# Ledger of designs, part 84: designed miniproteins, single chains

Each design is a single chain, and the fold is of that chain. pLDDT is the mean over its residues in the fold that is shown.

## One batch from the design tools (miniprotein)

Design m2908
Fold by ESMFold2-Fast:
Formats: C-alpha cells, structure tokens, sequence
Structure m2908 (fold): chain A 81 residues (1-81)
C-alpha cells in the first residue's frame, strides 16, 4: 500500500467502526491499525484490494454486531491469503 492509500483506509475504517459499530475511539484506532497491517501483510495488488473491499462491503452492509463484523473480516483475510 502507498502511504496515501494506507492513511485513507485507516481513517475510513476508524470512522466506520466508531459510527456504525459503536467502537470507542481507542478500540476503533486499534482495530483499524490491525486491519491495515493485515492488508499490508497480504500484499494485495490494486485489483485484489478492490475485490476485497467490494466483498467486505457486500457481506457487512447489514451487519451491526462488532464481533460478527470482525469475524467476517477475518474470514476474508484468510480467503485472500
């Protein structure tokens, strides 16, 4: 990930977790940093990253439970390894 893309994902994820999933700012920051690190570890190219984001959105768009959200994310990370 470029530094610009990394920062964009970090900010968007933190805001999503706080506004939609009810995480505290501290919890949202921790989870957003973990997510960005996992994406960097996966080494996805641009097309793979877009597929990941699209599939995550489709699976999580009606999810309101934080633990369910995190479980879906972990399943996607495993799928994209």
Amino acid sequence: LSAEDRNKILVQEKNYLMERMGFSEEEAKEQAEKFVLELEKLGLNKDQLEKFEKEELEKTKFVTDPQEYLAIRQQLIEKFK
Scores: mean pLDDT 79

Design m2909
Fold by ESMFold2-Fast:
Structure m2909 (fold): chain A 85 residues (1-85)
Amino acid sequence: SMAEEVGKESKELLEKNAALTIKAAEELGLKKGQERIERVKEEGLERIEAYVKRGDAQGAVSVSVGSSIRMVGELIQALLEAEKA
């Protein structure tokens, strides 16, 4: 179905963006940031799957984009926390 195809693309985009942000957090030694990013990735993948099961392609795309933005936000927050330490 269209929702399954879009869901697959949405998961691939989220996983690609997660790999980039997790790698950045790891290279910078931001352990708490890495853990928070990994959690956003896991929750995002579960939510995409839930939308796919409902036949909601738009919901799957929304979660992929929103979770990608949230992972970048967690990286920025971890950098700000490290600067204050």
Scores: mean pLDDT 89

Design m2910
Fold by ESMFold2-Fast:
Structure m2910 (fold): chain A 72 residues (1-72)
Amino acid sequence: VPDRSAGLEAYLELAAARHGEGGEGNPALGAPDLSRVWETMTEEELYALFAGGSPSGLPAFPEPVARHLALW
C-alpha cells in the first residue's frame, strides 16, 4: 500500500539532490520549488504526473513508486 514514508524514501533517492530534501527547489541547479505543489495538486493529479511523466522532462515512474511519491 502507498504511504508517506515510502514516498519520502523515493523522493530522497530520485529528486532530493536537485529539489532539496523538503522540496524547496534549488535555483542554482535549475530545480523548481516543489514545496507548494501539494497545495495546488491533488494526490490523484500528482500520481498521474509521476505515472505519466511531466512535460518538463521528469520520467514516468512505475505504479507503486508513483503512488508513494504522490503521497509524500
Scores: mean pLDDT 54

Design m2911
Fold by ESMFold2-Fast:
Structure m2911 (fold): chain A 69 residues (1-69)
Amino acid sequence: DEIEKEVEEYTERGQKIAVLLTKKSEEAGYNAAKAIGQDVSDRFGKEKGEEVEKKVMETVDKEIKKLKK
């Protein structure tokens, strides 16, 4: 559960940062999601990195859709 807790904390912080960057540009949001996923992958393995990247990327995509209207 310690690893899951760390991964969840990375995900939450990453989502917040990515949302702020997405408001400035779509590219910055996507780059943030990729960077966060890579950091998690390097520490906890590829599957966890992909999981976190997907969660952060979903947050970015939702924010982009809101900003386009």
Scores: mean pLDDT 81

Design m2912
Fold by ESMFold2-Fast:
Structure m2912 (fold): chain A 105 residues (1-105)
Amino acid sequence: STLEAVERAIEAAAAGAPAEELEALLEGVEDEALRALVGAVAAARALVLDPSVDLEAVAERVREELLAAGVPEEVAERLAEAVRRRDLEGLVEIAREYARRLVEE
């Protein structure tokens, strides 16, 4: 199902899977918001583990990319806050919650 594919892609992105693997997992997923969620998790994973990175700049970029893809402001801000806190587990939980809500509702 679309939800199973997106949830697998979110978990793979959180684990540091390369872009090629994420694209293969998202094959057939045409929803731009769902694809943007996976992209946000992948971008956060790469950057939040680097102590030299400006987390506020990363959080703002993630927020802007999610909003551009049609993710609601409330969800985009929650994901940006998880980035600011270096909370990868919380970011994955929020992404999975929204993906489920978008696909099942």
Scores: mean pLDDT 80

Design m2913
Fold by ESMFold2-Fast:
Structure m2913 (fold): chain A 98 residues (1-98)
Amino acid sequence: MALPEVTEEQLEEQRRQLREWFAANRRRLGDELMRGAIDMLRMVREGRIEPERGREIAAARAYLGIKLGASPELFDEARRAGLSDEELREAERNTTVE
């Protein structure tokens, strides 16, 4: 969306458009989010990101990826990269609280 400035109303419109786009592209976005979680976990292991925040972001991406139908193979890869079930439960609480 080509807007000259960003307001709260414009952010809400962008979020609405993103939700509609997600509905059309859920599985592809799920896989992309899961790959993003794996990349974030790698960056945490390499010391390139603050571990606590990096793991929180990775867990949130992985949770959303699962919710959108990411492939089981990518989820298994994320778990091998260090994602824990406890971090996923915490991400579910933090991501779904409105």
Scores: mean pLDDT 76

Design m2914
Fold by ESMFold2-Fast:
Structure m2914 (fold): chain A 74 residues (1-74)
Amino acid sequence: SLRDRFLQLLDQARQAIAAGDLDRAWALVHQASELLMQMVDAGADPAVVAELRARLAEVQRQLQAALAAKRAAE
């Protein structure tokens, strides 16, 4: 399902962040965001969309923190 693919993308993004592969993490977060948009366009339940959006926002916060830490370590 689209939901299952979305959750897999977020899991892969978290793994990429942990590995320091921030370019890969960014691309995976972008893919997850695109998939969420497709789910909204397909008429997915607003409550499900809200849950997935919250999960995406958490991974986005982790990525932003990792990117800021990398820039500070220059």
Scores: mean pLDDT 87

Design m2915
Fold by ESMFold2-Fast:
Structure m2915 (fold): chain A 113 residues (1-113)
Amino acid sequence: SKMLEKLEKALKEAKLEFEKEETPYGTLFTVLSNGKIYRILLIPKESEEKLRSLSEKELREEFFGIDFVILDEGIKDEKIKELLKEIVDSNPLRENGGVFTEDQIDEVIKLIK
């Protein structure tokens, strides 16, 4: 996907070490930066219906421990966006994190670099 290629390129240009894996909700990047590990989940628009089918409890369980969520602009469900933000923001041990869009990938890189 275009978003996947954009994040991978940005990580390589920033000289950050990463691994990627497929999940039921998108592609998870595990990034090593400044002695810390960040988990970045890219959610494609095709995942919106699947996310909408989950309960709040299931969403909290699946997304707990994700540092950054990057959403495809095709995801229109404001309730899902807000719930993901609440879940990601709920980790009190996270120094950097949040819910971002494809256009904010460079901002995510700046936060972890």
Scores: mean pLDDT 84

Design m2916
Fold by ESMFold2-Fast:
Structure m2916 (fold): chain A 68 residues (1-68)
Amino acid sequence: PLPSAEELRAQLETLLAQIETLPPAHARVVLEWALGELRRKIAEETDPENRAVLEEGMARLRELLARL
C-alpha cells in the first residue's frame, strides 16, 4: 500500500535527522538526491494531503541545503 501522510512525514523526519549527522559535503549529495526523488513523487502524487507533506518536505530539504 502507498504510505499515508503520517508515514511520509515520519519518513521525512527520519531522513532529516540522518542527514544532520553527516559531514556537510556528504549531506549536500544526499539532499540533492532526495530533492530529485521528492520532485518526481510530487509530479505523480494525486492525493492532496500526501502532496502537501511531500512539498513541505521539499521546502525543508531546500532550507537545510541552503544552510550548508
Scores: mean pLDDT 80

Design m2917
Fold by ESMFold2-Fast:
Structure m2917 (fold): chain A 80 residues (1-80)
Amino acid sequence: AELEREMEELVEEFRERAVAFAEANKGKLSPAELREGLNRLLAKAVAEFLEKHPDASDAELAELVARLAAVAAEVLAAAA
C-alpha cells in the first residue's frame, strides 16, 4: 500500500515537473534537447524512489520506469 501510494505520487509529481519543464523551454530547446532534459528528470525520479525504497523489487522498479517513460513521451509529443 505505501509503496504503491509513493509510486503513484511520484508519477504525478513527475508529470507536473515534466509539463513545467516542457512549457518553460518551448522555443528555447530543440526536440532532442527537450527529450534529454525529460530523461534527466526521469533518472532523478528513479533515484529518489530507490533512495526511499531500496528494497523495491525489479518488477516494481520496471513498473515505475515504464510509467515515467510513458509520461515523458506524452509530454514530449504534446510539446512538439
Scores: mean pLDDT 82

Design m2918
Fold by ESMFold2-Fast:
Structure m2918 (fold): chain A 75 residues (1-75)
Amino acid sequence: EVERLTEEAGELAYKAGYLAGLYGEDHPEAIELNKRAMELIEEVRERFGDEAAREALAAALRAAKEGYEKGKAEA
Protein backbone atom coordinates (compact mmCIF):
# COMPACT_ATOMS: atom_id res chain seq x y z
CA GLU A 1 0.00 0.00 0.00
CA VAL A 2 2.09 2.84 -1.37
CA GLU A 3 -0.35 5.57 -0.27
CA ARG A 4 -0.20 4.54 3.39
CA LEU A 5 3.61 4.38 3.49
CA THR A 6 3.87 7.73 1.70
CA GLU A 7 1.39 9.30 4.14
CA GLU A 8 3.25 7.91 7.18
CA ALA A 9 6.59 9.17 5.86
CA GLY A 10 5.06 12.60 5.25
CA GLU A 11 3.63 12.77 8.76
CA LEU A 12 7.00 11.87 10.29
CA ALA A 13 8.79 14.38 8.04
CA TYR A 14 6.33 17.12 9.02
CA LYS A 15 6.87 16.43 12.74
CA ALA A 16 10.65 16.34 12.25
CA GLY A 17 10.52 19.69 10.45
CA TYR A 18 8.23 21.19 13.09
CA LEU A 19 10.57 20.20 15.94
CA ALA A 20 13.60 21.43 13.99
CA GLY A 21 11.84 24.77 13.45
CA LEU A 22 10.90 25.07 17.13
CA TYR A 23 14.13 23.85 18.76
CA GLY A 24 16.80 23.80 16.08
CA GLU A 25 17.91 21.47 13.29
CA ASP A 26 20.07 19.37 15.66
CA HIS A 27 17.13 18.45 17.92
CA PRO A 28 17.47 14.70 18.67
CA GLU A 29 13.78 13.86 18.23
CA ALA A 30 13.70 15.71 14.88
CA ILE A 31 16.71 13.69 13.68
CA GLU A 32 15.11 10.40 14.78
CA LEU A 33 11.77 11.20 13.11
CA ASN A 34 13.54 12.16 9.89
CA LYS A 35 15.47 8.87 9.98
CA ARG A 36 12.21 6.92 10.36
CA ALA A 37 10.65 8.83 7.46
CA MET A 38 13.63 7.97 5.24
CA GLU A 39 13.34 4.29 6.24
CA LEU A 40 9.71 4.30 5.05
CA ILE A 41 10.74 5.90 1.74
CA GLU A 42 13.38 3.16 1.36
CA GLU A 43 10.63 0.56 1.90
CA VAL A 44 8.55 2.25 -0.83
CA ARG A 45 11.56 2.02 -3.17
CA GLU A 46 12.09 -1.69 -2.44
CA ARG A 47 8.42 -2.65 -2.80
CA PHE A 48 7.08 -0.22 -5.44
CA GLY A 49 10.14 1.06 -7.32
CA ASP A 50 12.21 4.18 -7.78
CA GLU A 51 9.42 6.32 -9.27
CA ALA A 52 7.12 5.72 -6.28
CA ALA A 53 10.02 6.42 -3.91
CA ARG A 54 10.82 9.72 -5.67
CA GLU A 55 7.17 10.77 -5.33
CA ALA A 56 7.18 9.80 -1.63
CA LEU A 57 10.44 11.69 -1.06
CA ALA A 58 9.10 14.80 -2.80
CA ALA A 59 5.97 14.71 -0.61
CA ALA A 60 8.06 14.19 2.54
CA LEU A 61 10.35 17.12 1.66
CA ARG A 62 7.32 19.38 1.17
CA ALA A 63 5.88 18.21 4.50
CA ALA A 64 9.20 18.81 6.30
CA LYS A 65 9.44 22.33 4.85
CA GLU A 66 5.86 23.11 5.88
CA GLY A 67 6.53 21.78 9.39
CA TYR A 68 9.77 23.75 9.66
CA GLU A 69 8.06 26.99 8.65
CA LYS A 70 5.28 26.43 11.19
CA GLY A 71 7.79 25.59 13.93
CA LYS A 72 9.88 28.68 13.18
CA ALA A 73 6.76 30.86 13.31
CA GLU A 74 5.83 29.41 16.72
CA ALA A 75 9.36 29.48 18.17
Scores: mean pLDDT 84

Design m2919
Fold by ESMFold2-Fast:
Structure m2919 (fold): chain A 82 residues (1-82)
Amino acid sequence: APLPPFINEDLKTLEDRLLAALEQMIDLVHPELPEEEREELKEKIRKFIELKPSLDEINELVAAIINGDLEKLKELLEEGLK
């Protein structure tokens, strides 16, 4: 199959899509958290992405969210936002 046009997308569009997906995953992975606490995590994730983190930092953040590792997620956000 031919490669999808994804490779030719603007980096800002990819960043916006990544951010939207990460915010949605917080609601799916951590429904046990109060809504206010989930919104605080989403806001921190947005600020973290706005700081233009390395691909390694983004990969660690995504892995922590997918694995439901709330402690690691909080540590990564606290370190990245210093």
Scores: mean pLDDT 75

Design m2920
Fold by ESMFold2-Fast:
Structure m2920 (fold): chain A 90 residues (1-90)
Amino acid sequence: YDKNLLLAEVTVTMALMSLAVLKTHKLPIDEKDVKIVEKALEKARELGAPEEAIELMEKAVEAAREGKVDEAIELLAEAAGLLEKEAEKA
């Protein structure tokens, strides 16, 4: 396992869980929620996440900015799955 990619997965999963709580309670995404996803993207880049995962996270940030909770959650889940698979190769 690549520990940096596992840490990236944890960071992405925390952002995903934050949005999942909003969805469960039918709460809108606000500016602070978007910032959580943006910080997760920045941290994933710093930790060496592959370009495919970064592209999914960039799309998740845009979906979050547009208030598209379901789309943002699905994109973050896909990014986390890619990070897990890539971490297993090490």
Scores: mean pLDDT 85

Design m2921
Fold by ESMFold2-Fast:
Structure m2921 (fold): chain A 70 residues (1-70)
Amino acid sequence: SMEERIKLVQQMKQYALDLLSKHESIPVEELKKLLGEKFPEMSDDEIDGIIDLMVGEGDIEQKGDELSLG
């Protein structure tokens, strides 16, 4: 359902934030790989969309190909 998908997206966002909190920065490609390993039911396009959304919302900062909490 849409509600279940929203919860899954929220779980993936939280997992990404937890990963970023443990590192100075993570390459976009590495974060995508780690998210895909944790959430194997998610497509590459869905993972890309969530990372783009988190950058757009200000949850994470992007500098070139590197992501951080800011």
Scores: mean pLDDT 85

Design m2922
Fold by ESMFold2-Fast:
Structure m2922 (fold): chain A 72 residues (1-72)
Amino acid sequence: MEELKAAVEAQMEAWRARLGPAAEAALQELKRVAIEAVERIAAGEPVEEVNERAVREAEAAMRRLIELARAQ
């Protein structure tokens, strides 16, 4: 779990370096979605239900990142 959180953080840092500070909120949203999904599964919530929600949330955050990139 901790190792996964570190990997997500490293990926977010890489993306922040490329997209700049305007993308930080969307990047933090993606990180939060990933971490919350892991925490919900660890708490015993149904994996399939948690994954479905996480995919939808991640999709929304990705669309926001694309909009920010186009607005540059």
Scores: mean pLDDT 74

Design m2923
Fold by ESMFold2-Fast:
Structure m2923 (fold): chain A 97 residues (1-97)
Amino acid sequence: MFYTYAVARRDTGEIVGSGTADTASDGFQGMARDMGVDVSDLRIIGTEVSDVGVTVLYTSDRSNLVGALVRPRPGVSRDQGLDYARSLAQRYARQLR
C-alpha cells in the first residue's frame, strides 16, 4: 500500500511539490513539509472519492498552498496516483482564488 500527495499554489495552481509515501502519516508529513507548515496548522477543505482513490484536501491560514493526500485504490500505479494528486491540488487551488 502507498499514498501520493501534491501541493499547489492558490494564486496560480502551480505544482510546488509532490511525492509518494508508504504510510498515511509519512504522506501527511511530507505534504505539510512541502506546504511549509506544521501538521497542526492544516485544515480539511474537501474530500474526493473516485476510481483512482480517496483524497483529502488541506489548506492553512499560514500558507498560500493547497495540499492533496491520496490513498490510491488497488491496481492504481504510483504515477497515476501522483497525477491525480496534482490534478486535485490544482483544481482546489483555483477554487480558493
Scores: mean pLDDT 85

Design m2924
Fold by ESMFold2-Fast:
Structure m2924 (fold): chain A 65 residues (1-65)
Amino acid sequence: MLTDEEIMNMISELTRALARVPGLSKQEIAKRSSEVYDQMQQLRDQGQSEKAKELFNEELKKAEE
């Protein structure tokens, strides 16, 4: 199961990746990061930690493309 610390570390990594995307405002970065954070917490709480990790990896890949 993903811990709160693991989710926070993943969201920090996603936030840093989003900050490197040209044209994204600080508000857009914060909104996107918080949406992924909320979704990951919901999936973890449902016992779907592997889906939460998959969601994070897809969002990170999308930010790095």
Scores: mean pLDDT 83

Design m2925
Fold by ESMFold2-Fast:
Structure m2925 (fold): chain A 100 residues (1-100)
Amino acid sequence: SPEELIKETKEKLLELIEKSDLSEEAKEQLKEVVEESTETALKGLAAGKPIEEVVKAMAEVYLEKTTEIYEKLSKEEQEKFLETLKEIEDVLQELVEKLQ
């Protein structure tokens, strides 16, 4: 189901973040972004929204929150953060393809 795919993706992303070389503070902030983004998607599905609208809402929350974190990081931390975001975005692209 779409709900199960989103929940499985959340667990994978949380594990990926925990295994990253990010600071503990950056890991915690990024985990909160994953939780908020996936909760937004689950609420959209529960409300009967189209998959395209659910994906868009999830992506908007993710982009807004990751941008806020990125802008507050040091230059060295920004490089590691972007590497982790690339891995997260690969997993999210797989989710989007499976939801279609």
Scores: mean pLDDT 87

Design m2926
Fold by ESMFold2-Fast:
Structure m2926 (fold): chain A 94 residues (1-94)
Amino acid sequence: SDADKVLELLEEMLELVESMPVPESLKELMRRLFERIKEALENEDYETAARLAEDFGVLAVIVASSVSEEAEKKMIEIVKEIARLMKRLLEEKK
């Protein structure tokens, strides 16, 4: 499903952040956001999931930009794909 693909992409972003030299407090925040997005998707609360996924994506891009331009570009590409899938999930529920 599109929800499963969103979770896979978010997990890939989280794994990338875990490998980066950034504060543990930020990693913990992103792990908590991931769990909240997962719960919202499981409850088919796509509005909450989309909002939290947007926040997660913004944080991931900021983190990646502190490491390299290549990491930032990769994160932006994943964020764009997540946004596309979330838009589809929101439209299917209307």
Scores: mean pLDDT 85

Design m2927
Fold by ESMFold2-Fast:
Structure m2927 (fold): chain A 71 residues (1-71)
Amino acid sequence: MEKEKLQAEADAYNRAVELTRQAIDELEKMAKEAEKKNPELAKVYQRQVDAARTAADSNEARAEELRKKIE
């Protein structure tokens, strides 16, 4: 029971990392496209990319920690 909950939680963190990395790719594309037409908007996307990368790294570490507890 507890083990299955921890696995589901780890899977959720891993899924969040995957979705975040996909969002980073899209945001980087949007930032590049916006850079020539709206540099202010490009900076907003770049800040979101930086925050998303930090969040993805954090979530990946948490998923691994949970996996170790499942054993």
Scores: mean pLDDT 81

Design m2928
Fold by ESMFold2-Fast:
Structure m2928 (fold): chain A 96 residues (1-96)
Amino acid sequence: NELDIAKNILLSKTLSADNLSLLQSNSLKAALIDLDVEIGVFDIKKAVGLATEEEEQEYQTIEQELKQEVLQASSIDEVIAIAKNTTKKLRDLLSR
């Protein structure tokens, strides 16, 4: 799963980040928890056959975007923003 790969890259960048401010550390942890929840919700929706073909295509696009953005991220603030933006996209998809 490309999203799991992207999440693992994101976690790796988190774990290797030295000298994070308390605010950055807390923001990153919150963003990662929120992202993980939405991924889990969509995975359940897919597993029980409630996801439409259009929703699955949109999810695949979100997976590819997350993977590319995370690989290109050069700062912890970019990683936090990517996680938050991906969470928002997943919530928008799930609210349909």
Scores: mean pLDDT 76

Design m2929
Fold by ESMFold2-Fast:
Structure m2929 (fold): chain A 64 residues (1-64)
Amino acid sequence: REEERRRRLEERKQQVVKEMKGFQDELSKNREQLTDEEIFQKINEKNRELAAKFRAFVEELRRE
């Protein structure tokens, strides 16, 4: 059902955003021990990881 699918998608999106914010907060806490380049690379890797997980979820959701 469209409403159920939309709800699941929204919950997953919020979970991804929450995980990213938590990750960025942890990096900020240790900012002085990390270079800007290292922070950038860690954020990029986290984005790829989250994107892959989200795509897998969307594919599962599309099967219904």
Scores: mean pLDDT 77

Design m2930
Fold by ESMFold2-Fast:
Structure m2930 (fold): chain A 70 residues (1-70)
Amino acid sequence: GEAVKEALIAAVEEAVKAGLISDEDGRRLLEAIRAAKDGEEARRNATRVANTLPREQAKALSEAVAPASQ
């Protein structure tokens, strides 16, 4: 689980740096990932937060984190 969480955190941080998501949204995602007990739950929590974002950005984030957590 740790490696998956680290990968998700790194992906979120890179998305913020790339301007894909705001710093504010990045922090929400990081908190959701940390709240998860496992990498699978971290993915689920991240997806839930992403669903609050514009649909296009939510889809891009979901696709970016899915391979990292497999």
Scores: mean pLDDT 72

Design m2931
Fold by ESMFold2-Fast:
Structure m2931 (fold): chain A 66 residues (1-66)
Amino acid sequence: TTLTGTEVDGELYLHQTEGNRTLVTLAVSEEEVALGRRAKAERDARMAKLNAENAARLAEFAALYG
């Protein structure tokens, strides 16, 4: 099962699909969008922890190349 986001006329809808069928379409509120953005930010933060060395290397690169 795959979740896909679609925006129509300023409203955000989440589609749950299975193969070539759409099983569920959910309208989401601004609060739900904010929660989704927060969850994504938390996931990105966790990934940043795992990639701390890459962030350090980028900082060294910026120092070398201005």
Scores: mean pLDDT 66

Design m2932
Fold by ESMFold2-Fast:
Structure m2932 (fold): chain A 77 residues (1-77)
Amino acid sequence: EADELKARVEELIEKVRELLSKITDPRFKKAVEASIEYVRTLLEKADENPEHALELYRRALRVLEGILKQLENQLKK
């Protein structure tokens, strides 16, 4: 289960980076990059604290899902 959640987190990070490459708004880009950095921090904490890995991965997924929704909205005309 933890491995499955981690894989999904990595997949969403790649999707977010792909969509972010299409964004021209520097403020929005900076905000998304900061959120990706936070997600990376959660992944590092999960690696260091396996007993909390499930909660940390779930929090990372929630952050990434929120970012993905915002990116999709920004790409609408």
Scores: mean pLDDT 81

Design m2933
Fold by ESMFold2-Fast:
Structure m2933 (fold): chain A 69 residues (1-69)
Amino acid sequence: LSEEILREINESMLRMTKSVTLLSIDRAETKEQKEKIAKDGIKKLEEFGKKLGLPDVAKELIEELKKRV
């Protein structure tokens, strides 16, 4: 029960990281800036997914992010 709640919190943190990255991409003016923000966001998702024990969720979010750039 508590483990399920913790998993939901951790998943929300990963999803929020993706959302912040996408918002930053949308606000960037140049293609080069958008690509750099996307690469940085992907790195953060990989590291965060590993740290939170949710690498599969992080991988899915990374693939969704890659579709935007």
Scores: mean pLDDT 81

Design m2934
Fold by ESMFold2-Fast:
Structure m2934 (fold): chain A 66 residues (1-66)
Amino acid sequence: MKKAVVKRSGTFLVLDEEGEPRLVELEKGDIVNILRYVNDGLVYGEIEKTGFRGVFDRSELEEIPP
């Protein structure tokens, strides 16, 4: 499983598992488990600490080597 860290703290608009927009508060350094790549700019991932799954902007994430 690939991991990434959130690059900045803030409130993010994320599409949940149902495709509905949700406001999610993330902290810089929060871990997102990348479940799949949606396209060149978007990933479907899970926030490790909460279990929330949704579509994230890839540019807001820094991938961690395995």
Scores: mean pLDDT 81

Design m2935
Fold by ESMFold2-Fast:
Structure m2935 (fold): chain A 124 residues (1-124)
Amino acid sequence: VTPEALAYAKQLAHLRRLFEELARERNTPDTLALLEEAARRAIAEGADPAIVEAQLHLHKLQYYSINGDLEKRKEELERLLRQIERLIEEGYDPDFILSLLDSALKYTTDEELKKRLEELKKRL
């Protein structure tokens, strides 16, 4: 385990914990609003915005996939792709980026978007 991989794992655990705490505090069923609030709190508490934004777009992609909103799912996938391109350009951990790409592929039915995800994997 590299120090960078450990830092990413801690940020993921922190975002999950904030999500759970917000759900308990607010007693609301609005998962999307809770995800956005958890992301804002993580950034305010010193988490790397680029990592948090990538995780937020992945969770929104999962949310819209469960709800069958194909249009919003595609929009969030495009946003996630742009964040992943930024993470690659800025030299973030390839293992973390690979985990995002593999997760995104599970929610992608569009062949053009699948090709874009696979091309990004080849850059790692």
Scores: mean pLDDT 74

Design m2936
Fold by ESMFold2-Fast:
Structure m2936 (fold): chain A 95 residues (1-95)
Amino acid sequence: SLFDGLPAGTFRFTVTDANGEVLAERDVEFDPNNIGSQMRLLAEQVEFLPNMSTEEYLALLQEAAATGKPVVLKDTEVLTNRGWVTGTVTIEYLP
């Protein structure tokens, strides 16, 4: 499965600009037996990180879940409701 190794729980995505202002924050509740939760995780990738491959994106989620530590992506081009911005994306796993 595309989602092999991802545990059930909540993935939190936070986007901050160069000044530390929070531009977006979303919690996605994931259940590996629920196709709707799988589609929501993929929707966050398409909306915020459309230039990142699905393989790279899922590897970052897996790292956050495995370590219990935030995954921080600096100097990342992110698509927001205000257009493209360069900022920091933080991914956290909450079991």
Scores: mean pLDDT 82

Design m2937
Fold by ESMFold2-Fast:
Structure m2937 (fold): chain A 99 residues (1-99)
Amino acid sequence: SMAELEAQVAAARAKIDGIAEEFAAFVRAAGGSEEQVREAREEARRLAEELLETRLRVHNGMPQAEVEAKRRELLERLLEMARRLGLEDIAKELEEALA
């Protein structure tokens, strides 16, 4: 139903916000500057929005193989960001997730 779709979109957006804030908190805990914290939050939010868009496209018949390729692409972008920001522990976890 439309209400179920709206609830799913809201839940996905909340998870997106959670991921962005977790990344920002990790950067801050690692001694990152306020600029690095802001950049991490913004990049994580952008990636999470692409994940939501991909999920909506899946609902409209996107092939499973294309979904898996997109998820891998987004994880690789997160890894690039983690490396660029010096988040070595997060980068290690993302490398293992991609293996």
Scores: mean pLDDT 75

Design m2938
Fold by ESMFold2-Fast:
Structure m2938 (fold): chain A 91 residues (1-91)
Amino acid sequence: MEEKRKKLEEEIDEGVAAVVEAVFNTILKKAEEYLEQGNYDKALEILNDLRETAQRILEWARRNGNEAVEEAARRVLERVEKRIQEVLEKL
C-alpha cells in the first residue's frame, strides 16, 4: 500500500515538472516575440520576472525534496539567464 502511494507521488511530481516547463516555455516564447519587435524593455521585464519565479520554484522544490521540479526549474533558470545575457549584449 505504501509503495503504491510513493509511485503516485512520483508520477504527480513528474507531471507537475512537465507543466512547469510547458508554462515557462510559453512565457519565454512571449519574451522572444517582444525581442523580435525590438521591444527590449518588455522582453527584459518578462525574462526578469520569469527568472525570479524560477528561482522561487527551485527553492520550493529543494525544500520539499521534489527532484523532478528542481531539475525543471534549474533548466528554465539557465535558459532565462542565457537569454538575458544575449539581450544585454545587443544593447
Scores: mean pLDDT 79

Design m2939
Fold by ESMFold2-Fast:
Structure m2939 (fold): chain A 68 residues (1-68)
Amino acid sequence: SLEDLREKQREIDLGLQGLAELSREHNIPREETQRLANELVDSLWSLPAEKTSEKRKEFLNEVKKKYG
């Protein structure tokens, strides 16, 4: 539905914002940040809308643990 598409887009936007903040904080190389951004978007876009929020949080926590 249109509502599901809007929810997915919100979660993708939040995920990309969170990744950009982590990239700045932990000095993640540009090429690696782009790879992570692509993985995040692909992961969230392939899931049902109701699963995107939890997956976004999981992905950002994994990045934080790896680079923090």
Scores: mean pLDDT 88

Design m2940
Fold by ESMFold2-Fast:
Structure m2940 (fold): chain A 64 residues (1-64)
Amino acid sequence: SMAAIEAKARRRLASLQEALRTDPLYRPIAARELGLSEATLEGVRRGDPAALERAFAALVARLS
């Protein structure tokens, strides 16, 4: 169901944000894996709402 996919995406987004805050070398790896720009992932690290929404959409797409 979409609700289950979105719940999993939310958990993965939280883990992604924590990883980006913990390991400065993870950003380019995450960018390649998710097909997002490094600027978007820097936004995720900082808690930028627009970047979080873009990353969430990418995670939902990968889980669908």
Scores: mean pLDDT 87

Design m2941
Fold by ESMFold2-Fast:
Structure m2941 (fold): chain A 94 residues (1-94)
Amino acid sequence: SLREELKELLEELLKLAEETFDEETYKKIKEMVEQILKLIEENAPVEEIKKAVSELGEFLLREAAKRNDLEALARIAEILAKMSELLNQMEKEE
């Protein structure tokens, strides 16, 4: 359930990224998301998933900030906050 909710948030984040960023930046985001989805599928430790999500989040916030797109920055931050909460819940169950 929590892993499926995390996948749904990653898919939502990827759609937002497609709307927000140029093709080259979106391609990098997609590769990072696909790596995280693979970790989830392979039942990787929550700590490894958290690290990958943190790296994705840092990249997204940095790229959104460079664009001065405050609406995109806020939407990205909201999705990342929801992902962080799910990952904290998953860690307690591990």
Scores: mean pLDDT 85

Design m2942
Fold by ESMFold2-Fast:
Structure m2942 (fold): chain A 92 residues (1-92)
Amino acid sequence: KAMELMEKLLEYGKEMVKKYKEGDLKGAAEALAKALKYASEAGKLVTDENVEELEEFAKKHEEEIKEAEKAAKEVYEKMPEEEIREILEKVK
């Protein structure tokens, strides 16, 4: 379950990067909100038994994760704060 959530987190992170590059800031913010939701849920399922596998997954996708982090910062900077809050609340 934790690994499946990490895969979803990466998937939405990549979608955010794609939407941002296309100039779809709202779509990028929606993908960001979903990625944050899956990150939160994955964090709840981390155990001593699975943490090493999850860390290996993160290392394999390090470049994609860094690109997603950069895109997320740009989305936060370019979108009105009110719109970001509304999108984040919808995907709690």
Scores: mean pLDDT 78

